# Ledger of designs, part 53: designed miniproteins, single chains, continued (5)

Each design is a single chain, and the fold is of that chain. pLDDT is the mean over its residues in the fold that is shown.

## One batch from the design tools (miniprotein)

Design m17828
Fold by ESMFold2-Fast:
Parts: structure tokens; sequence; C-alpha cells
Structure m17828 (fold): chain A 59 residues (1-59)
């Protein structure tokens, strides 16, 4: 059976892979400047990764 740690590690990888798609979506859907969209997407992904790593450490 897959444990929560493996699921969190999988979600971290998915979030990392989605960073550019998120930035592009902010530009295309909301009209954000590319530099701002890239910065915010990076911040969001870094915070989600930090959250998942903290959750793994508590398992």
Amino acid sequence: SENLRQKFESWIQQDEDAEEDLAQGLVEALGWPEELARKFSRMIVEESIKFYQEAIDKL
C-alpha cells in the first residue's frame, strides 16, 4: 500500500512540473506581466513544497 509520504512526494513533483503552466495561465487568463506571473508561480510552488516537506517530517 502507498503511504502518505509517497503521495506527498508525488504531489511535490507535480507542483514543480506545473510551475510554468501556472505562470502561463496567469499571463493568458488574467493578463499578468510575465515577470510577475513567473515570480508568483515560483512563490506558490515553493510554499506548497515547503508545506508538503513539513508534513512529511511530521509523519
Scores: mean pLDDT 79

Design m17829
Fold by ESMFold2-Fast:
Structure m17829 (fold): chain A 97 residues (1-97)
Amino acid sequence: TEAIEALYAAARAAMSPADLQAFRDRIQQLLDQYRAGQISRAQYQQLLTQTYADLFRRSGGLSDADAERVGQYYVDQLQSVGDSMRAMADQVDAELS
């Protein structure tokens, strides 16, 4: 947990405002598609995981392995809060603001 949090903090510090805005826009797009019934819950979770991993790998400067670990950690946390997709969007928005 502490190691994942340290990787997240380092990656977050490396990210530009433009990269964070693009990430927020992508997360919102995926959430809107899921709520509209255009993608399944499984597809939404897969695309969300890929979006996190891409952000941490490309914008955060993490290795592929570290980006996967951080992305999986946050997706697992989102799964643990159940079906509250709004609460997840609000948490992501608060974290990125």
Scores: mean pLDDT 71

Design m17830
Fold by ESMFold2-Fast:
Structure m17830 (fold): chain A 79 residues (1-79)
Amino acid sequence: MMEAAIEALLRTAVLRALGKRKGDYNEEEIREEVAEYLEKKGYTELAKLIREKSDEELAEFLNRVMDEGIKELARKREE
């Protein structure tokens, strides 16, 4: 689950980076593409989240997922 969400968000980041260079990418179109990708992989709830949440909420979600992953890895390393 988390890996698919991270991969989808990385895909979105790459598309945004390309779009910023061209100045023509639409955030709504990028979100829809990412959401469809997640639905096809069976992550329907994550696809709904991406469609409904703002860019700020998506960034917060990504930061939360990354923070939790870092905490989990830190615990394993400290043990």
Scores: mean pLDDT 61

Design m17831
Fold by ESMFold2-Fast:
Structure m17831 (fold): chain A 71 residues (1-71)
Amino acid sequence: VTIKTDSVSGAPGELLEIEGEGFTKDTAVLVNGVQAEIVEASETKLVVRLPRAAQSGTLTVNGVSIPFTVL
């Protein structure tokens, strides 16, 4: 998996787009260790729903971490 997004931000419960390569519906997305729901998946884009308990820290996609800022 390759992530082309340098950092992400969003409100708890909101949809977030992540761009990259090698994504599937089986891709694991965690926000500070809390699993996010995958709403849409393509080879180059993931759309995930942020957990209601989302806090600033890291977003991890199949073991690749990027900074996450809660709005």
Scores: mean pLDDT 77

Design m17832
Fold by ESMFold2-Fast:
Structure m17832 (fold): chain A 84 residues (1-84)
Amino acid sequence: AARQAALDETVRHAREALEAAKNGDFEKSKEHVRRMQEAARAAGAPEEADRYATEMLKAIENGDVEGVSRAAAGLVNAAQRAAE
């Protein structure tokens, strides 16, 4: 239950980071990436989440919404595998 809730929070923040980036709010996008990393640590999956978070943060720094989208999709897929 607790691990699943943390995985759900990880996915939620990844999606909110993408939506903020689509709206041009890169500061809010970065905040959601950080919350995503915190949720992933609570879920016991910090290493995979840190890889995708690094990719998302680089994309955000470059204003690359497509890059944020690709990294977020990778994280969602990893979280789904971890939940199984």
Scores: mean pLDDT 82

Design m17833
Fold by ESMFold2-Fast:
Structure m17833 (fold): chain A 78 residues (1-78)
Amino acid sequence: MMDDLIKKSKEVKKRGNELKKKATENGDTEGANLSTQAIDYANKSIEYAKKGDIEKAKNYLNMAERLVDASQSRLEGM
């Protein structure tokens, strides 16, 4: 469970970095900000998972996933 949370959070962080780059290239400052927040929350998820706080880790992962999806939707025009 904890290793899965860390793995998923690292995947979200990777997606966030890629989306931040694309948003910046397209002049989408709001999308870049959403991606930056997603990366921050993914990092917090990893930190809390390593500390054994599974509930906080899950909460931060959920927030990070929602933000990265929002950033992606903006770039895709959804």
Scores: mean pLDDT 84

Design m17834
Fold by ESMFold2-Fast:
Structure m17834 (fold): chain A 83 residues (1-83)
Amino acid sequence: SGEEALRLGRQAVRDGRAGVELRAAGEAAGDATLFAAGALIATGAAINGILAIKLGLEAGNEEAVELGKRGIELAEEAGVKPK
């Protein structure tokens, strides 16, 4: 559904931003826990981004597709390689 696609896309962007911030903070501080937390959150952002694109395309919801793409882009910035 378009509503579910939007929810996933918005979550992907939020988690992607958090992943970038936590990974950068962990790297700067030499904090392996923060670095790992950033990577884990960014991985979730990539998954939700892919789902937002798939569901958004099925529902004809361009906003969800763009949010999903943005979430994946943020996950890549955090060092995640999406499938």
Scores: mean pLDDT 85

Design m17835
Fold by ESMFold2-Fast:
Structure m17835 (fold): chain A 91 residues (1-91)
Amino acid sequence: MIKKLSEEEIKEYQELLNEAVTRIDKIADEAIAKSTDPEVKRKIENLAVAYRMRALAVVEEGIINGKSLEEIRAELDRIVADFEKEVKELL
């Protein structure tokens, strides 16, 4: 069942996704700036792309499954935390 979105809900989902993407980009940029290894930089860039796509999928699946904004925010926070952990393991 696909949930019918209101204009207000669309805005809130966009804001949640944008917050998560911004956090991922900050973590990636800081890690890339600290790394001198081109292979590590490439891995961080690839992980950032993968995690941004995962964040988008979580928002879309949350909408389809009728998850609350709080549940989607919690899932996005976990994605950002998982990304930060993986990036730290590469450094």
Scores: mean pLDDT 83

Design m17836
Fold by ESMFold2-Fast:
Structure m17836 (fold): chain A 96 residues (1-96)
Amino acid sequence: MLDFLRTYKPEGAKHSVLEYYMRAFFEALMGDIEGAVEGFRELARMLEEEAAKPSTSEEMRRIYADVLEAIGDQLRQMGYVDEAEELYARARELRS
């Protein structure tokens, strides 16, 4: 999973999934909550768009679900509880 997240770039994206996640995570860690939230929202949007594609395998949908849950955990820690719950619901749908 980690090697995939390190190298995988969504169609048209400039960076890998891991690079987007790490940038937002470090922004939160350094106190830039606004930048972190926007970064996590953008990553979640890209992953949901990829997961919706008919060509996306069940294994890939499960990987995207895991990343959406991780994003949800970060948003919850920053006080964005409702957005986190929405991402958890989306992750559950992707696992079905």
Scores: mean pLDDT 80

Design m17837
Fold by ESMFold2-Fast:
Structure m17837 (fold): chain A 74 residues (1-74)
Amino acid sequence: AMKKVSEAAQKALDELEELGAHRLGGIYVAQGAKEARETVEEMLKQGASEEDAAAKGVEIVERYKEEALREFEE
């Protein structure tokens, strides 16, 4: 689960850097990765599967990436 979150965060950072949004992207993706890791840890403690926890973590990272892209385009 955590490895998938880290991979999603790195991919999001790479995508934002290619678009020139790396500083803004760095802030948003770092916050998203933190929230995703905390959410994954909590879900696993509550008995969720690693697959479900990883999916939710990746979703959180992707949401922050989309927010960074929206801010960069404005």
Scores: mean pLDDT 78

Design m17838
Fold by ESMFold2-Fast:
Structure m17838 (fold): chain A 70 residues (1-70)
Amino acid sequence: SPLVKRLEELLRELVELGLQQSQSTGEEAQRLDARQREVLREIDEVMKELEKAGPEVVEEARKIVIDVPR
């Protein structure tokens, strides 16, 4: 499902941004925090559409696995 793939991409981006923020300070950390908030809002919208798509798509989303590259 395109919705499941989009959710996986957003979750992966969120994890990566969180890792980068933990290694950053000052203005860079603040910028990464702002980007994380934007990604979280988009995740919320995708999750709402996912629920409308039906239980099969929700079950597929439950199998999402995110690995942080560093």
Scores: mean pLDDT 78

Design m17839
Fold by ESMFold2-Fast:
Parts: sequence; structure tokens; C-alpha cells
Structure m17839 (fold): chain A 65 residues (1-65)
Amino acid sequence: SAALEEVRREQAELVGAGAAMVLTGSTEVEAEVLSIEGGEAIVRVVADGKELTLRINSDGSVEEI
């Protein structure tokens, strides 16, 4: 369903942005979902001019790639 894919994308963006805020201390973050496969997402985030690529695992853990 397109609606479910939109919800999953929005959740991945929110989690990625939140992780980037914690890692950088910035409150201004842009997040872009690059891919979603099963329960895992790859998100590109930009915070205070710094670019990070994050993997959000199915268990909710986040790792920088």
C-alpha cells in the first residue's frame, strides 16, 4: 500500500533526524530516505553542514555508515 510506504518513510526520516540531532547537537536537520528494505532503512541526514548516512535496523538500532 502506498499509504504504508509513506508512513514507513516518514518514520525512518524522523528516527534518522532524531539520531542526527543527538549526534551533532543540532536542532536543524534535513533527512532523506535513500532506501527501505524490509524493516531496515538507509537515511541520509544533513545537520549543521555535516552529512551522515545512517542505517536504521529492524530492532530500532541506528548505525553510521
Scores: mean pLDDT 77

Design m17840
Fold by ESMFold2-Fast:
Structure m17840 (fold): chain A 83 residues (1-83)
Amino acid sequence: SKEEALKDLRELIRQGYSKEEAAKIVSEKYGIDPKELLALYYAEQLRKQGFTKAADALIEAVKAGKSWEEADRTALRALFDEL
């Protein structure tokens, strides 16, 4: 499931894999898009810091097919609105 994939992604990153390499490995194992996996990982980090609106905005932008640049801009706007 996506939750198990995200757990494996976190473990690989903890072990010293780059986020891109970890996402590729987990994507191949679970059949989930690496961009979606990275969005879920970054959203989790934002939620841990209390930036829940930024996390939601990031996931929604990526699910809508936005580029990383546009997804980052959308999340950043939401982040500043939470500060």
Scores: mean pLDDT 82

Design m17841
Fold by ESMFold2-Fast:
Structure m17841 (fold): chain A 89 residues (1-89)
Amino acid sequence: KDERIEELSKESGISKEDLEPVLSRADEKVIELVEKAIKEYNLTGEDIVEMGRYIAMYRAEKGLSASAPVTEEEVKYAIKKVLEERKKK
């Protein structure tokens, strides 16, 4: 898992420190989802940090434990929110 995050960090240019809070409790399917989003939308380390914030907000609103595994639903929600914020002309 740590090696997988390191591989993604090397390939994307995003620091492991930015990826780890989002991906440390994610399964491989969720990690693949984030990897695809980074490639498709050219996400930066700042975007990944914002995704982490949206995941935390989603969990708090649902009353979920911070220790619970990260789900595809949470990541898809966070990606949508980050992309919405980037749509400034």
Scores: mean pLDDT 76

Design m17842
Fold by ESMFold2-Fast:
Structure m17842 (fold): chain A 89 residues (1-89)
Amino acid sequence: MAFELLEESERLLREAERLLSDPSKAQEGLELLNRGLELTNRGVTLATEEYNKNKDKSKEADQLGAEATRVYSRATDLATVLSNRLKLS
């Protein structure tokens, strides 16, 4: 489950990044960005819980931790870049 959420969030973030570059697709891009960030947070939380629970049991737990870190870093980088464009207050 956690791994599946992380993979789906990565896919949504990539597509959101592409759509946000097109003004005619801005609404779709923002929706996908929000969904991608939500799934990233959920996936990271679940992966961290599974990793802590099973850290001494399997390579799968190690892989989940690594994947969660990778997706989180990408999501954070993308959000940082885009938040500068949304800072209008």
Scores: mean pLDDT 70

Design m17843
Fold by ESMFold2-Fast:
Structure m17843 (fold): chain A 105 residues (1-105)
Amino acid sequence: RRAALAEEVRRLYREALELAKRVIEEKAKLYNVSEELLEELLKNLEKRIEEEILTIAGISRETLRAVFAGRASVATMERVIRALELLIEHLKGQLELLEDEKKKL
């Protein structure tokens, strides 16, 4: 059970990272962000996503590492899955808003 939940967490985490990268890239295009700033934002992307997961799930970084390793409780892993699903929904909403803004330019 925990191994399957850890795989689900890793899958959702990869989806969240890809969506967050697309949000940053689309904002950079829309707001004419410098390539240097874009590179800096992308370098810090994983840390920012981890920080958001910690905040939404209400867990420590050590607990998040245990979740990824399949060593956390089922309840904690389910909490992280819910946090990732909320984050993914938020990121998808951000992409939709950015596409709507592009249509008005």
Scores: mean pLDDT 82

Design m17844
Fold by ESMFold2-Fast:
Structure m17844 (fold): chain A 53 residues (1-53)
Amino acid sequence: DRLLRALELLLSGSRASLATIARESGFPSLAALSRAFRERVGVSPREFRAQAA
């Protein structure tokens, strides 16, 4: 699951850009990652990172 990979990277405290996390997780763009997060998590990747930090 691409979203699970992105969640793992964000929870691990990765300092990579959100665009890099999207690419490493198999998403074609940051926009695709953001859509998946809104649909399945309920928040943006940026908001999730802020909550995890």
Scores: mean pLDDT 78

Design m17845
Fold by ESMFold2-Fast:
Structure m17845 (fold): chain A 99 residues (1-99)
Amino acid sequence: MERLEAAAEKARAEGKPIKTFLSREEIRELLEEVYRAVREELLAQGVSEEDAEAYARIAGVALLSQMGLSSEEIKELVGEDFASDVSAEELLAKLEERL
């Protein structure tokens, strides 16, 4: 996560999206880390495995959107079926209603 913090600081300083300061490999690693962390936290709180996986995917897509990734870039990283069915507004609404 140190790389994400450094990239976010540079993004704010230069007025560019966070993705500009991260490689595709680094973005993928951050996505996997967020997915794992959110899933494990929800499972620890007694959320079902199915719901924990769904919320972890939502959190991952939200992270990629905040980094400034396009819908096509998100589809490449998380899979086309998941990315095509979800808007950022719909993701935020689901997170807000469940958290």
Scores: mean pLDDT 69

Design m17846
Fold by ESMFold2-Fast:
Structure m17846 (fold): chain A 102 residues (1-102)
Amino acid sequence: TLSPLQQVLAQAISLLNQVASAVEDTKKGKRSIEETLDTIQQAIAQITQLRQQNIDNKEAVRELTLVEASLTLAELSIRMGMVDVALNNIKKTIDYLQEKLA
């Protein structure tokens, strides 16, 4: 059975992978910037809700706060036309969380 922290990290990784795919599609011209920003905003809302659901788990709150910050930075980067910066930052956050699952 996965620990509560492992379950939270797995959910966060899934959401980050969805965002990474949306950003990659924007880079390829297959998705608008506006649609990708909506995807990021929805991911931020879901991570915020996940953090609230796990408020008593200090480790989960810490990691989810980092994920929220990473998504907010990605949103800013996309708005500034820095698509590769956004993608790189999301991928680094995914790698970080995957190491925490090990």
Scores: mean pLDDT 90

Design m17847
Fold by ESMFold2-Fast:
Parts: C-alpha cells; sequence; structure tokens
Structure m17847 (fold): chain A 70 residues (1-70)
C-alpha cells in the first residue's frame, strides 16, 4: 500500500517535470528537479521505504531530468 502511494507521488512529480520542461529554462528546471528529489526523499522516509527504494526513485528522477535537459 505505501509503495503504491510513493509510486503515485513519483509519477505526479515526473508529469510535473515534463510539463514544466516546456516553459522553464534549463537552470530553472534543475532547481525544480532538486526540490522534487528532496521532497521524494522526505516522502519515502515518512512512508518507511528502504534506502534502496528511495534511491531507485531518485535515480528515476535523475534519469528523467537528464533526458529533458539533453
Amino acid sequence: MKEKLAEHVLKQGEESLKAMSKVLDDESLRVVAAELKRYMKSIGKSLGLSEEQIQEMIDRLEKLVAELLG
């Protein structure tokens, strides 16, 4: 159940980054992405996810940001 909530929040964040990438410059997008990664770490810890599960979520966001900036 908590893993599904974390996945839902992550997907919402991914969709927000994709939408914002159309209107923000690269530097602004990096700032927003950094804040979103901080938020996901906080949510993951609050939900009691493992460090490995939290890192997997961060890796997914970092991969998306690299794709949006490349």
Scores: mean pLDDT 82

Design m17848
Fold by ESMFold2-Fast:
Structure m17848 (fold): chain A 58 residues (1-58)
Amino acid sequence: SEIERLLRDVAAGNTEAGRRLSQKGRELGASDESITGAGVYAAAGRIDEALRVFLEGA
């Protein structure tokens, strides 16, 4: 999915992907807390946890 690709790009250190993930999260109605938590898990390479946290907030 687009969200999974963005999370993987964040894990790879892509700063633009982080901004895009935040924008998409807000458009989908995700909470700021869920967006931040997803970013932290993605930066740690924990993509499955990042996706779960993101979707819980949307």
Scores: mean pLDDT 80

Design m17849
Fold by ESMFold2-Fast:
Structure m17849 (fold): chain A 70 residues (1-70)
Amino acid sequence: DDKEQVEEAVKAIKEKVDSIKNLEDKIELLDIAIRTLTENLPNLSEEAKKIAEEKIKELEEEKKKLEEEL
């Protein structure tokens, strides 16, 4: 189920970001995650695309907050 896979992938990304202490490493992981999710959008079902787009926006906001802390 594409929808479940996207939700699980985003949860794993957030858990990894939380486990990293270095701000630059957190930002890099978020950048890679955003890029990977964005590149995979054409391969997802319509329901999974909507979830992925919303999650990408959340990850972009989090990345921006961390960049402002640098």
Scores: mean pLDDT 83

Design m17850
Fold by ESMFold2-Fast:
Structure m17850 (fold): chain A 79 residues (1-79)
Amino acid sequence: KLREEAEKHLREGEEAYKQGNFEDAVEHFRKAKELAEKANDPVLKVRAYTAIARVYKKQGKLEEAQKALDEAIEVMKKN
């Protein structure tokens, strides 16, 4: 359930990103992150943070992108 919902949000976020809907993309990726967290799935959580970072980098929000990448690194270190 939670993992399937997280995967759905990752797909919908990727589609929004491709269409240039960056705010919608971030919202979907944040939902995926929260669902991955509830599912205790570090791989999905890293994927969600990396996707958020990619959107912020595309928007030129480099500090926000780096913070998202730092969160992904912390998840990887703990798992």
Scores: mean pLDDT 86

Design m17851
Fold by ESMFold2-Fast:
Structure m17851 (fold): chain A 94 residues (1-94)
Amino acid sequence: KKIEEAYKKALESIDRLAEAVRKQLTPEEADEYREKAKKLLDTIYNGSVEEAEKAQKELEKLLNDVAYKTNSGEVRSAANNAISYAKELVELKK
């Protein structure tokens, strides 16, 4: 699969995550998670393989943290999807 397709799917998953978080937390918190996740995803997409691997681990930690904090199946599902596509994106850069 193309790198661009994996990036788009990861980005869409982050937007779904933000919508799910907004139902559980404040809009401000949801926007904060969205911005942090998008910045990490941008590093994964545009950075070196080493930078992408580090950013992917940080993204996984961020998304797992919000899933635990919300205790929401919808947030967990969206987080797992975003993490999966981010990992695929890193592999496609190798």
Scores: mean pLDDT 84

Design m17852
Fold by ESMFold2-Fast:
Structure m17852 (fold): chain A 92 residues (1-92)
Amino acid sequence: TLARQRLLDAAQTARQVARQADPSVATVLNIAANTLLAAYLATPQDSAVLARGAASLLDHAAEMLADNPDLTRQVRDAAQSALEAYRLLQQE
């Protein structure tokens, strides 16, 4: 589904940015990526809650990356993908 693809795209982006980020930010991004992958395997109801939680973690990581515009943009795009997945899953 489109929602599942958005979850995978967001998880992939979070993992890629984590490899370039400070350990504290990398920890938050890896938690977000694992949450998105858990959402991918969950029921639609549980998946929506997990996607919303992951979006919040990604927003927090973006604030921590404020000094790196390129990484911040990638993380914000991932947060938007997670929120789009959340909205789509609520319609299921």
Scores: mean pLDDT 86

Design m17853
Fold by ESMFold2-Fast:
Structure m17853 (fold): chain A 67 residues (1-67)
Amino acid sequence: MSAEEAREMLEAAGASQEEIDRLVDMLENGNEVERRAAEEMVRALYEGLPASVVAGRVLRIIGDALD
């Protein structure tokens, strides 16, 4: 996912400017784990998934990457 694509998706999902800037920064300057977590958060917010489901998916990605 590109930073531009992520920004457009987050804006469509109604995310705040602070949240958009943070997730885009993780996509551009983060490590592989941070980029994967950011991509999953962007997609989940765009799909309108509950925060608990988003948190579970992010934690799974981080856990899988650390093992």
Scores: mean pLDDT 74

Design m17854
Fold by ESMFold2-Fast:
Structure m17854 (fold): chain A 104 residues (1-104)
Amino acid sequence: MLTPEELLERMRAAVEAGDVEAFKSLAVQFAAQYPDDEEGWKELAELVKKLTPEQQEELLRTLIHYAYARKDKRVLDFVIKLAEELGMEEVVERARQAKARLDA
C-alpha cells in the first residue's frame, strides 16, 4: 500500500504527463485508503485544477461513481465543493443526485 505522500507524488506525475487514467486510478486509491487526510485532499483539489475541463469532468465523474458504490458521502461533498469552484454545474447536479439517493 502506498503512503499518502507517495500517492500524491504519483498523482502529480500523472497530471504533468496528461495521464488522466492514471490520475483517476490513484485518486480512487487515495479516497479508499486516506479519506480523512484533510491536507492530502486539499493537494488533490489543487492537482484537479491543473487538468483540462474535460479531464476534470472525467475525474470528478469517476469519484462520484466510486463514492456512490462505497456509500461515501464525504467524497461526494468533496466533488460538489470542487465542481462548484470550477463552475461545472452538471457535475454538481450529478453529485447531489448521488448523495440524495444515499439518503433515501
Scores: mean pLDDT 85

Design m17855
Fold by ESMFold2-Fast:
Structure m17855 (fold): chain A 85 residues (1-85)
Amino acid sequence: NKEEIDKLLNETVWTDELYRRLLLLAGVSRSTLDSLSSDELRTLASAALVGYSEDPYNIEKMRKYIAGTLERMRNGIRGRPPLLL
């Protein structure tokens, strides 16, 4: 939902709760989110926001960035994406 994501983007301070809310809106399950550390949550949220910035009306673009990042994190591939902060 674009309107709900836009409201989150207007927040002055990003917290783990806001990252979780963003990822839930993008269709990530609560069980998946509960398995993630704070660093992993921020990494996934950053990937989601990149997808959103490219096409805010295409939730599948956002989901593809999330899925690809989650697979890389679970496979232990080297390198950390830069944080949005």
Scores: mean pLDDT 71

Design m17856
Fold by ESMFold2-Fast:
Structure m17856 (fold): chain A 61 residues (1-61)
Amino acid sequence: MDSGREAMRLMDDATNMMNRVKNNPNTTQEEKDKANNMMKMGMDGMEGWRLLTESMSSVSS
């Protein structure tokens, strides 16, 4: 429960950061890398949550 909620928040924060990076013409490569890394962490968290949910749904099968 908490892991999924945390992953969703991280994804939202990462998306907002990516949008700021894309819209700022003075954004450095390091800032782009940071935003991309945060997005990857969020995606990994969401994938983990998806696998957990699938496992629970299939436990009776």
Scores: mean pLDDT 73

Design m17857
Fold by ESMFold2-Fast:
Structure m17857 (fold): chain A 87 residues (1-87)
Amino acid sequence: MEKKEELAKKAGEYAGELARKEKEKDPSVTEEDVKEAEERAYKLTLKLGEISLEHAEAMVEMAEEQVKYADDPEKAGEIAEETGEKM
């Protein structure tokens, strides 16, 4: 694959993951909203990659960070309290 297409696919995957996590918390978010988020991120990142691969890479990094933020500290805390992992 061309590097810009690879970056666009990764951005789409992260956007989809973020939207699916939001769907679990908010029933107003639909499966179509998830697909639209994936498509928008893919197209935007692909367009950015045509101008600057560095900007496309930054977009993927931002999307990954947003997925980590969507994994709420509150939700992670609830799971940790329930399962009792020791570190």
Scores: mean pLDDT 70

Design m17858
Fold by ESMFold2-Fast:
Structure m17858 (fold): chain A 58 residues (1-58)
Amino acid sequence: ADLGTAMAAGGRAGAEAALAGASYEEAKQVGWDAGLKAGGTPRDAEAAGEMGARSAHA
């Protein structure tokens, strides 16, 4: 998958986890895992996870 797809998957998964009551660190990890499974690099997945977690804890 391309970078955009991986970032979207990771960001969404992280945000959904945080909204469901996960901690910032848990949401970030969920987003990171989802981004990797969508075909992102470890670096892109980490950024996506942070973005998703931050959005829900804004």
Scores: mean pLDDT 73

Design m17859
Fold by ESMFold2-Fast:
Structure m17859 (fold): chain A 77 residues (1-77)
Amino acid sequence: SGLDAAFKEFDTDGDGYLDREEFRKLIELVEKTGRKFSDEEIDQIFAAADTDGDGKLDKEEFRRLVDILGARHLFEP
């Protein structure tokens, strides 16, 4: 799926997780669509997606993140 391809592209170190830097790249991509976020909103979004609190997002948490951002249409047209 488009979400599976996107996760693989953002997971640059291939460890099966997205770190905070990779998360910021996703936020930047969403902001290019005309949406803007405050620093506080960015922190809240990450915390809401990071359900186990390990500071990294697995593939399921990434799907949750995309849904929270309302950005599913960027990956699943």
Scores: mean pLDDT 75

Design m17860
Fold by ESMFold2-Fast:
Structure m17860 (fold): chain A 85 residues (1-85)
Amino acid sequence: MRSAEILKKGLESLIGLADSALRNPGTSPETLARIREAMKHLIEAARNMAKELQDKDPELAKELEELIARAEETVARLEAEIARL
């Protein structure tokens, strides 16, 4: 499905962006907060998509769930860094 592939690409891109931002000590708290908010939005959309795919495409649903888990871990790292600043 086009929507599921867009969500996968979006999550992968945001995880990469977050990792890059976390490695750069010059990244502002405002930038980290924006990435966190964008990731939370996309995680919610991906969770809804994974639920819909459970019966139709369980393999793709599992791939989304694995990406959601990685995205949630990245959100936790962003929140920890924001709290440190």
Scores: mean pLDDT 83

Design m17861
Fold by ESMFold2-Fast:
Structure m17861 (fold): chain A 71 residues (1-71)
Amino acid sequence: SVAEEIEEAEKNFPASLEKLKKLPSVTPELAKVAEEAYREGIRFAREGTPDEKIEEAQKEFEERVKEILEK
């Protein structure tokens, strides 16, 4: 079920974030943006958010990553 998938994703997130932080190219700023995006994704899944709104959020995430990398 969707609820089980969300629960599993939440349980696995801390380990995934720690792996991300170990990458040399991942700054604390990028890790924070990734964490926020993941939390937003979980929220959208829980709320049954339409794909169009999820796509908008993905574009915002891409823009935030681009701004950080261009600094």
Scores: mean pLDDT 72

Design m17862
Fold by ESMFold2-Fast:
Structure m17862 (fold): chain A 62 residues (1-62)
Amino acid sequence: MELTGEQKLKLIKAVEENFEELSSLDEEKLEEKLREIASKYVSEEQLEEAVKFMKEYLKLLS
């Protein structure tokens, strides 16, 4: 499901603000934490796409 530009900006900011924590988590805990963060900014139907977007952005920062 397509994310809005505003949602993408909020998710980017959230990844940047939590970078130290997110980069130290294992894959399973990272997935859970990203879902928790994304749930504040996107609908449940957008959650999988938001998590994927955040993971891709986090990988770019690494």
Scores: mean pLDDT 82

Design m17863
Fold by ESMFold2-Fast:
Structure m17863 (fold): chain A 74 residues (1-74)
Amino acid sequence: SLDDMVEKSRASLLAFMKENGLDSPEVVAKVEEVFEEARKKMLEAKTEEEIDQVVREMLNRVQAIAAEARRAQA
Protein backbone atom coordinates (compact mmCIF):
# COMPACT_ATOMS: atom_id res chain seq x y z
CA SER A 1 0.00 0.00 0.00
CA LEU A 2 1.00 3.67 -0.26
CA ASP A 3 1.27 3.87 3.54
CA ASP A 4 3.60 0.84 3.55
CA MET A 5 5.81 2.42 0.87
CA VAL A 6 6.06 5.72 2.77
CA GLU A 7 6.81 3.94 6.09
CA LYS A 8 9.46 1.70 4.49
CA SER A 9 11.13 4.70 2.82
CA ARG A 10 11.05 6.64 6.11
CA ALA A 11 12.56 3.74 8.09
CA SER A 12 15.29 3.14 5.48
CA LEU A 13 16.24 6.83 5.35
CA LEU A 14 16.30 7.20 9.15
CA ALA A 15 18.53 4.10 9.41
CA PHE A 16 20.90 5.52 6.77
CA MET A 17 21.03 8.90 8.53
CA LYS A 18 21.78 7.18 11.86
CA GLU A 19 24.70 5.30 10.26
CA ASN A 20 26.04 8.69 9.08
CA GLY A 21 25.59 10.49 12.42
CA LEU A 22 22.69 12.64 11.13
CA ASP A 23 20.18 11.33 13.67
CA SER A 24 19.91 14.15 16.24
CA PRO A 25 16.37 14.53 17.67
CA GLU A 26 15.96 17.81 15.75
CA VAL A 27 16.95 16.26 12.40
CA VAL A 28 14.75 13.18 12.99
CA ALA A 29 11.80 15.45 13.85
CA LYS A 30 12.26 17.44 10.62
CA VAL A 31 12.37 14.25 8.52
CA GLU A 32 9.27 12.92 10.31
CA GLU A 33 7.46 16.21 9.57
CA VAL A 34 8.32 15.96 5.86
CA PHE A 35 6.98 12.38 5.66
CA GLU A 36 3.81 13.29 7.57
CA GLU A 37 3.19 16.26 5.22
CA ALA A 38 3.79 14.04 2.16
CA ARG A 39 1.37 11.41 3.52
CA LYS A 40 -1.37 14.03 3.97
CA LYS A 41 -0.84 15.39 0.44
CA MET A 42 -0.90 11.87 -1.02
CA LEU A 43 -4.25 11.19 0.66
CA GLU A 44 -5.62 14.32 -1.08
CA ALA A 45 -4.06 13.41 -4.46
CA LYS A 46 -6.51 12.32 -7.17
CA THR A 47 -4.02 11.39 -9.92
CA GLU A 48 -0.74 9.48 -10.31
CA GLU A 49 0.89 12.73 -11.48
CA GLU A 50 -0.07 14.47 -8.22
CA ILE A 51 1.39 11.58 -6.19
CA ASP A 52 4.61 11.73 -8.25
CA GLN A 53 4.91 15.48 -7.58
CA VAL A 54 4.46 14.95 -3.82
CA VAL A 55 7.22 12.31 -3.86
CA ARG A 56 9.62 14.66 -5.70
CA GLU A 57 8.91 17.49 -3.23
CA MET A 58 9.45 15.10 -0.31
CA LEU A 59 12.83 13.96 -1.69
CA ASN A 60 13.95 17.57 -2.29
CA ARG A 61 13.05 18.59 1.28
CA VAL A 62 14.79 15.55 2.79
CA GLN A 63 17.95 16.35 0.79
CA ALA A 64 17.84 19.95 2.09
CA ILE A 65 17.49 18.70 5.69
CA ALA A 66 20.47 16.33 5.22
CA ALA A 67 22.59 19.16 3.76
CA GLU A 68 21.73 21.46 6.69
CA ALA A 69 22.52 18.70 9.21
CA ARG A 70 25.95 18.14 7.63
CA ARG A 71 26.62 21.90 7.75
CA ALA A 72 25.68 21.96 11.46
CA GLN A 73 28.24 19.21 12.18
CA ALA A 74 31.06 21.27 10.63
Scores: mean pLDDT 76

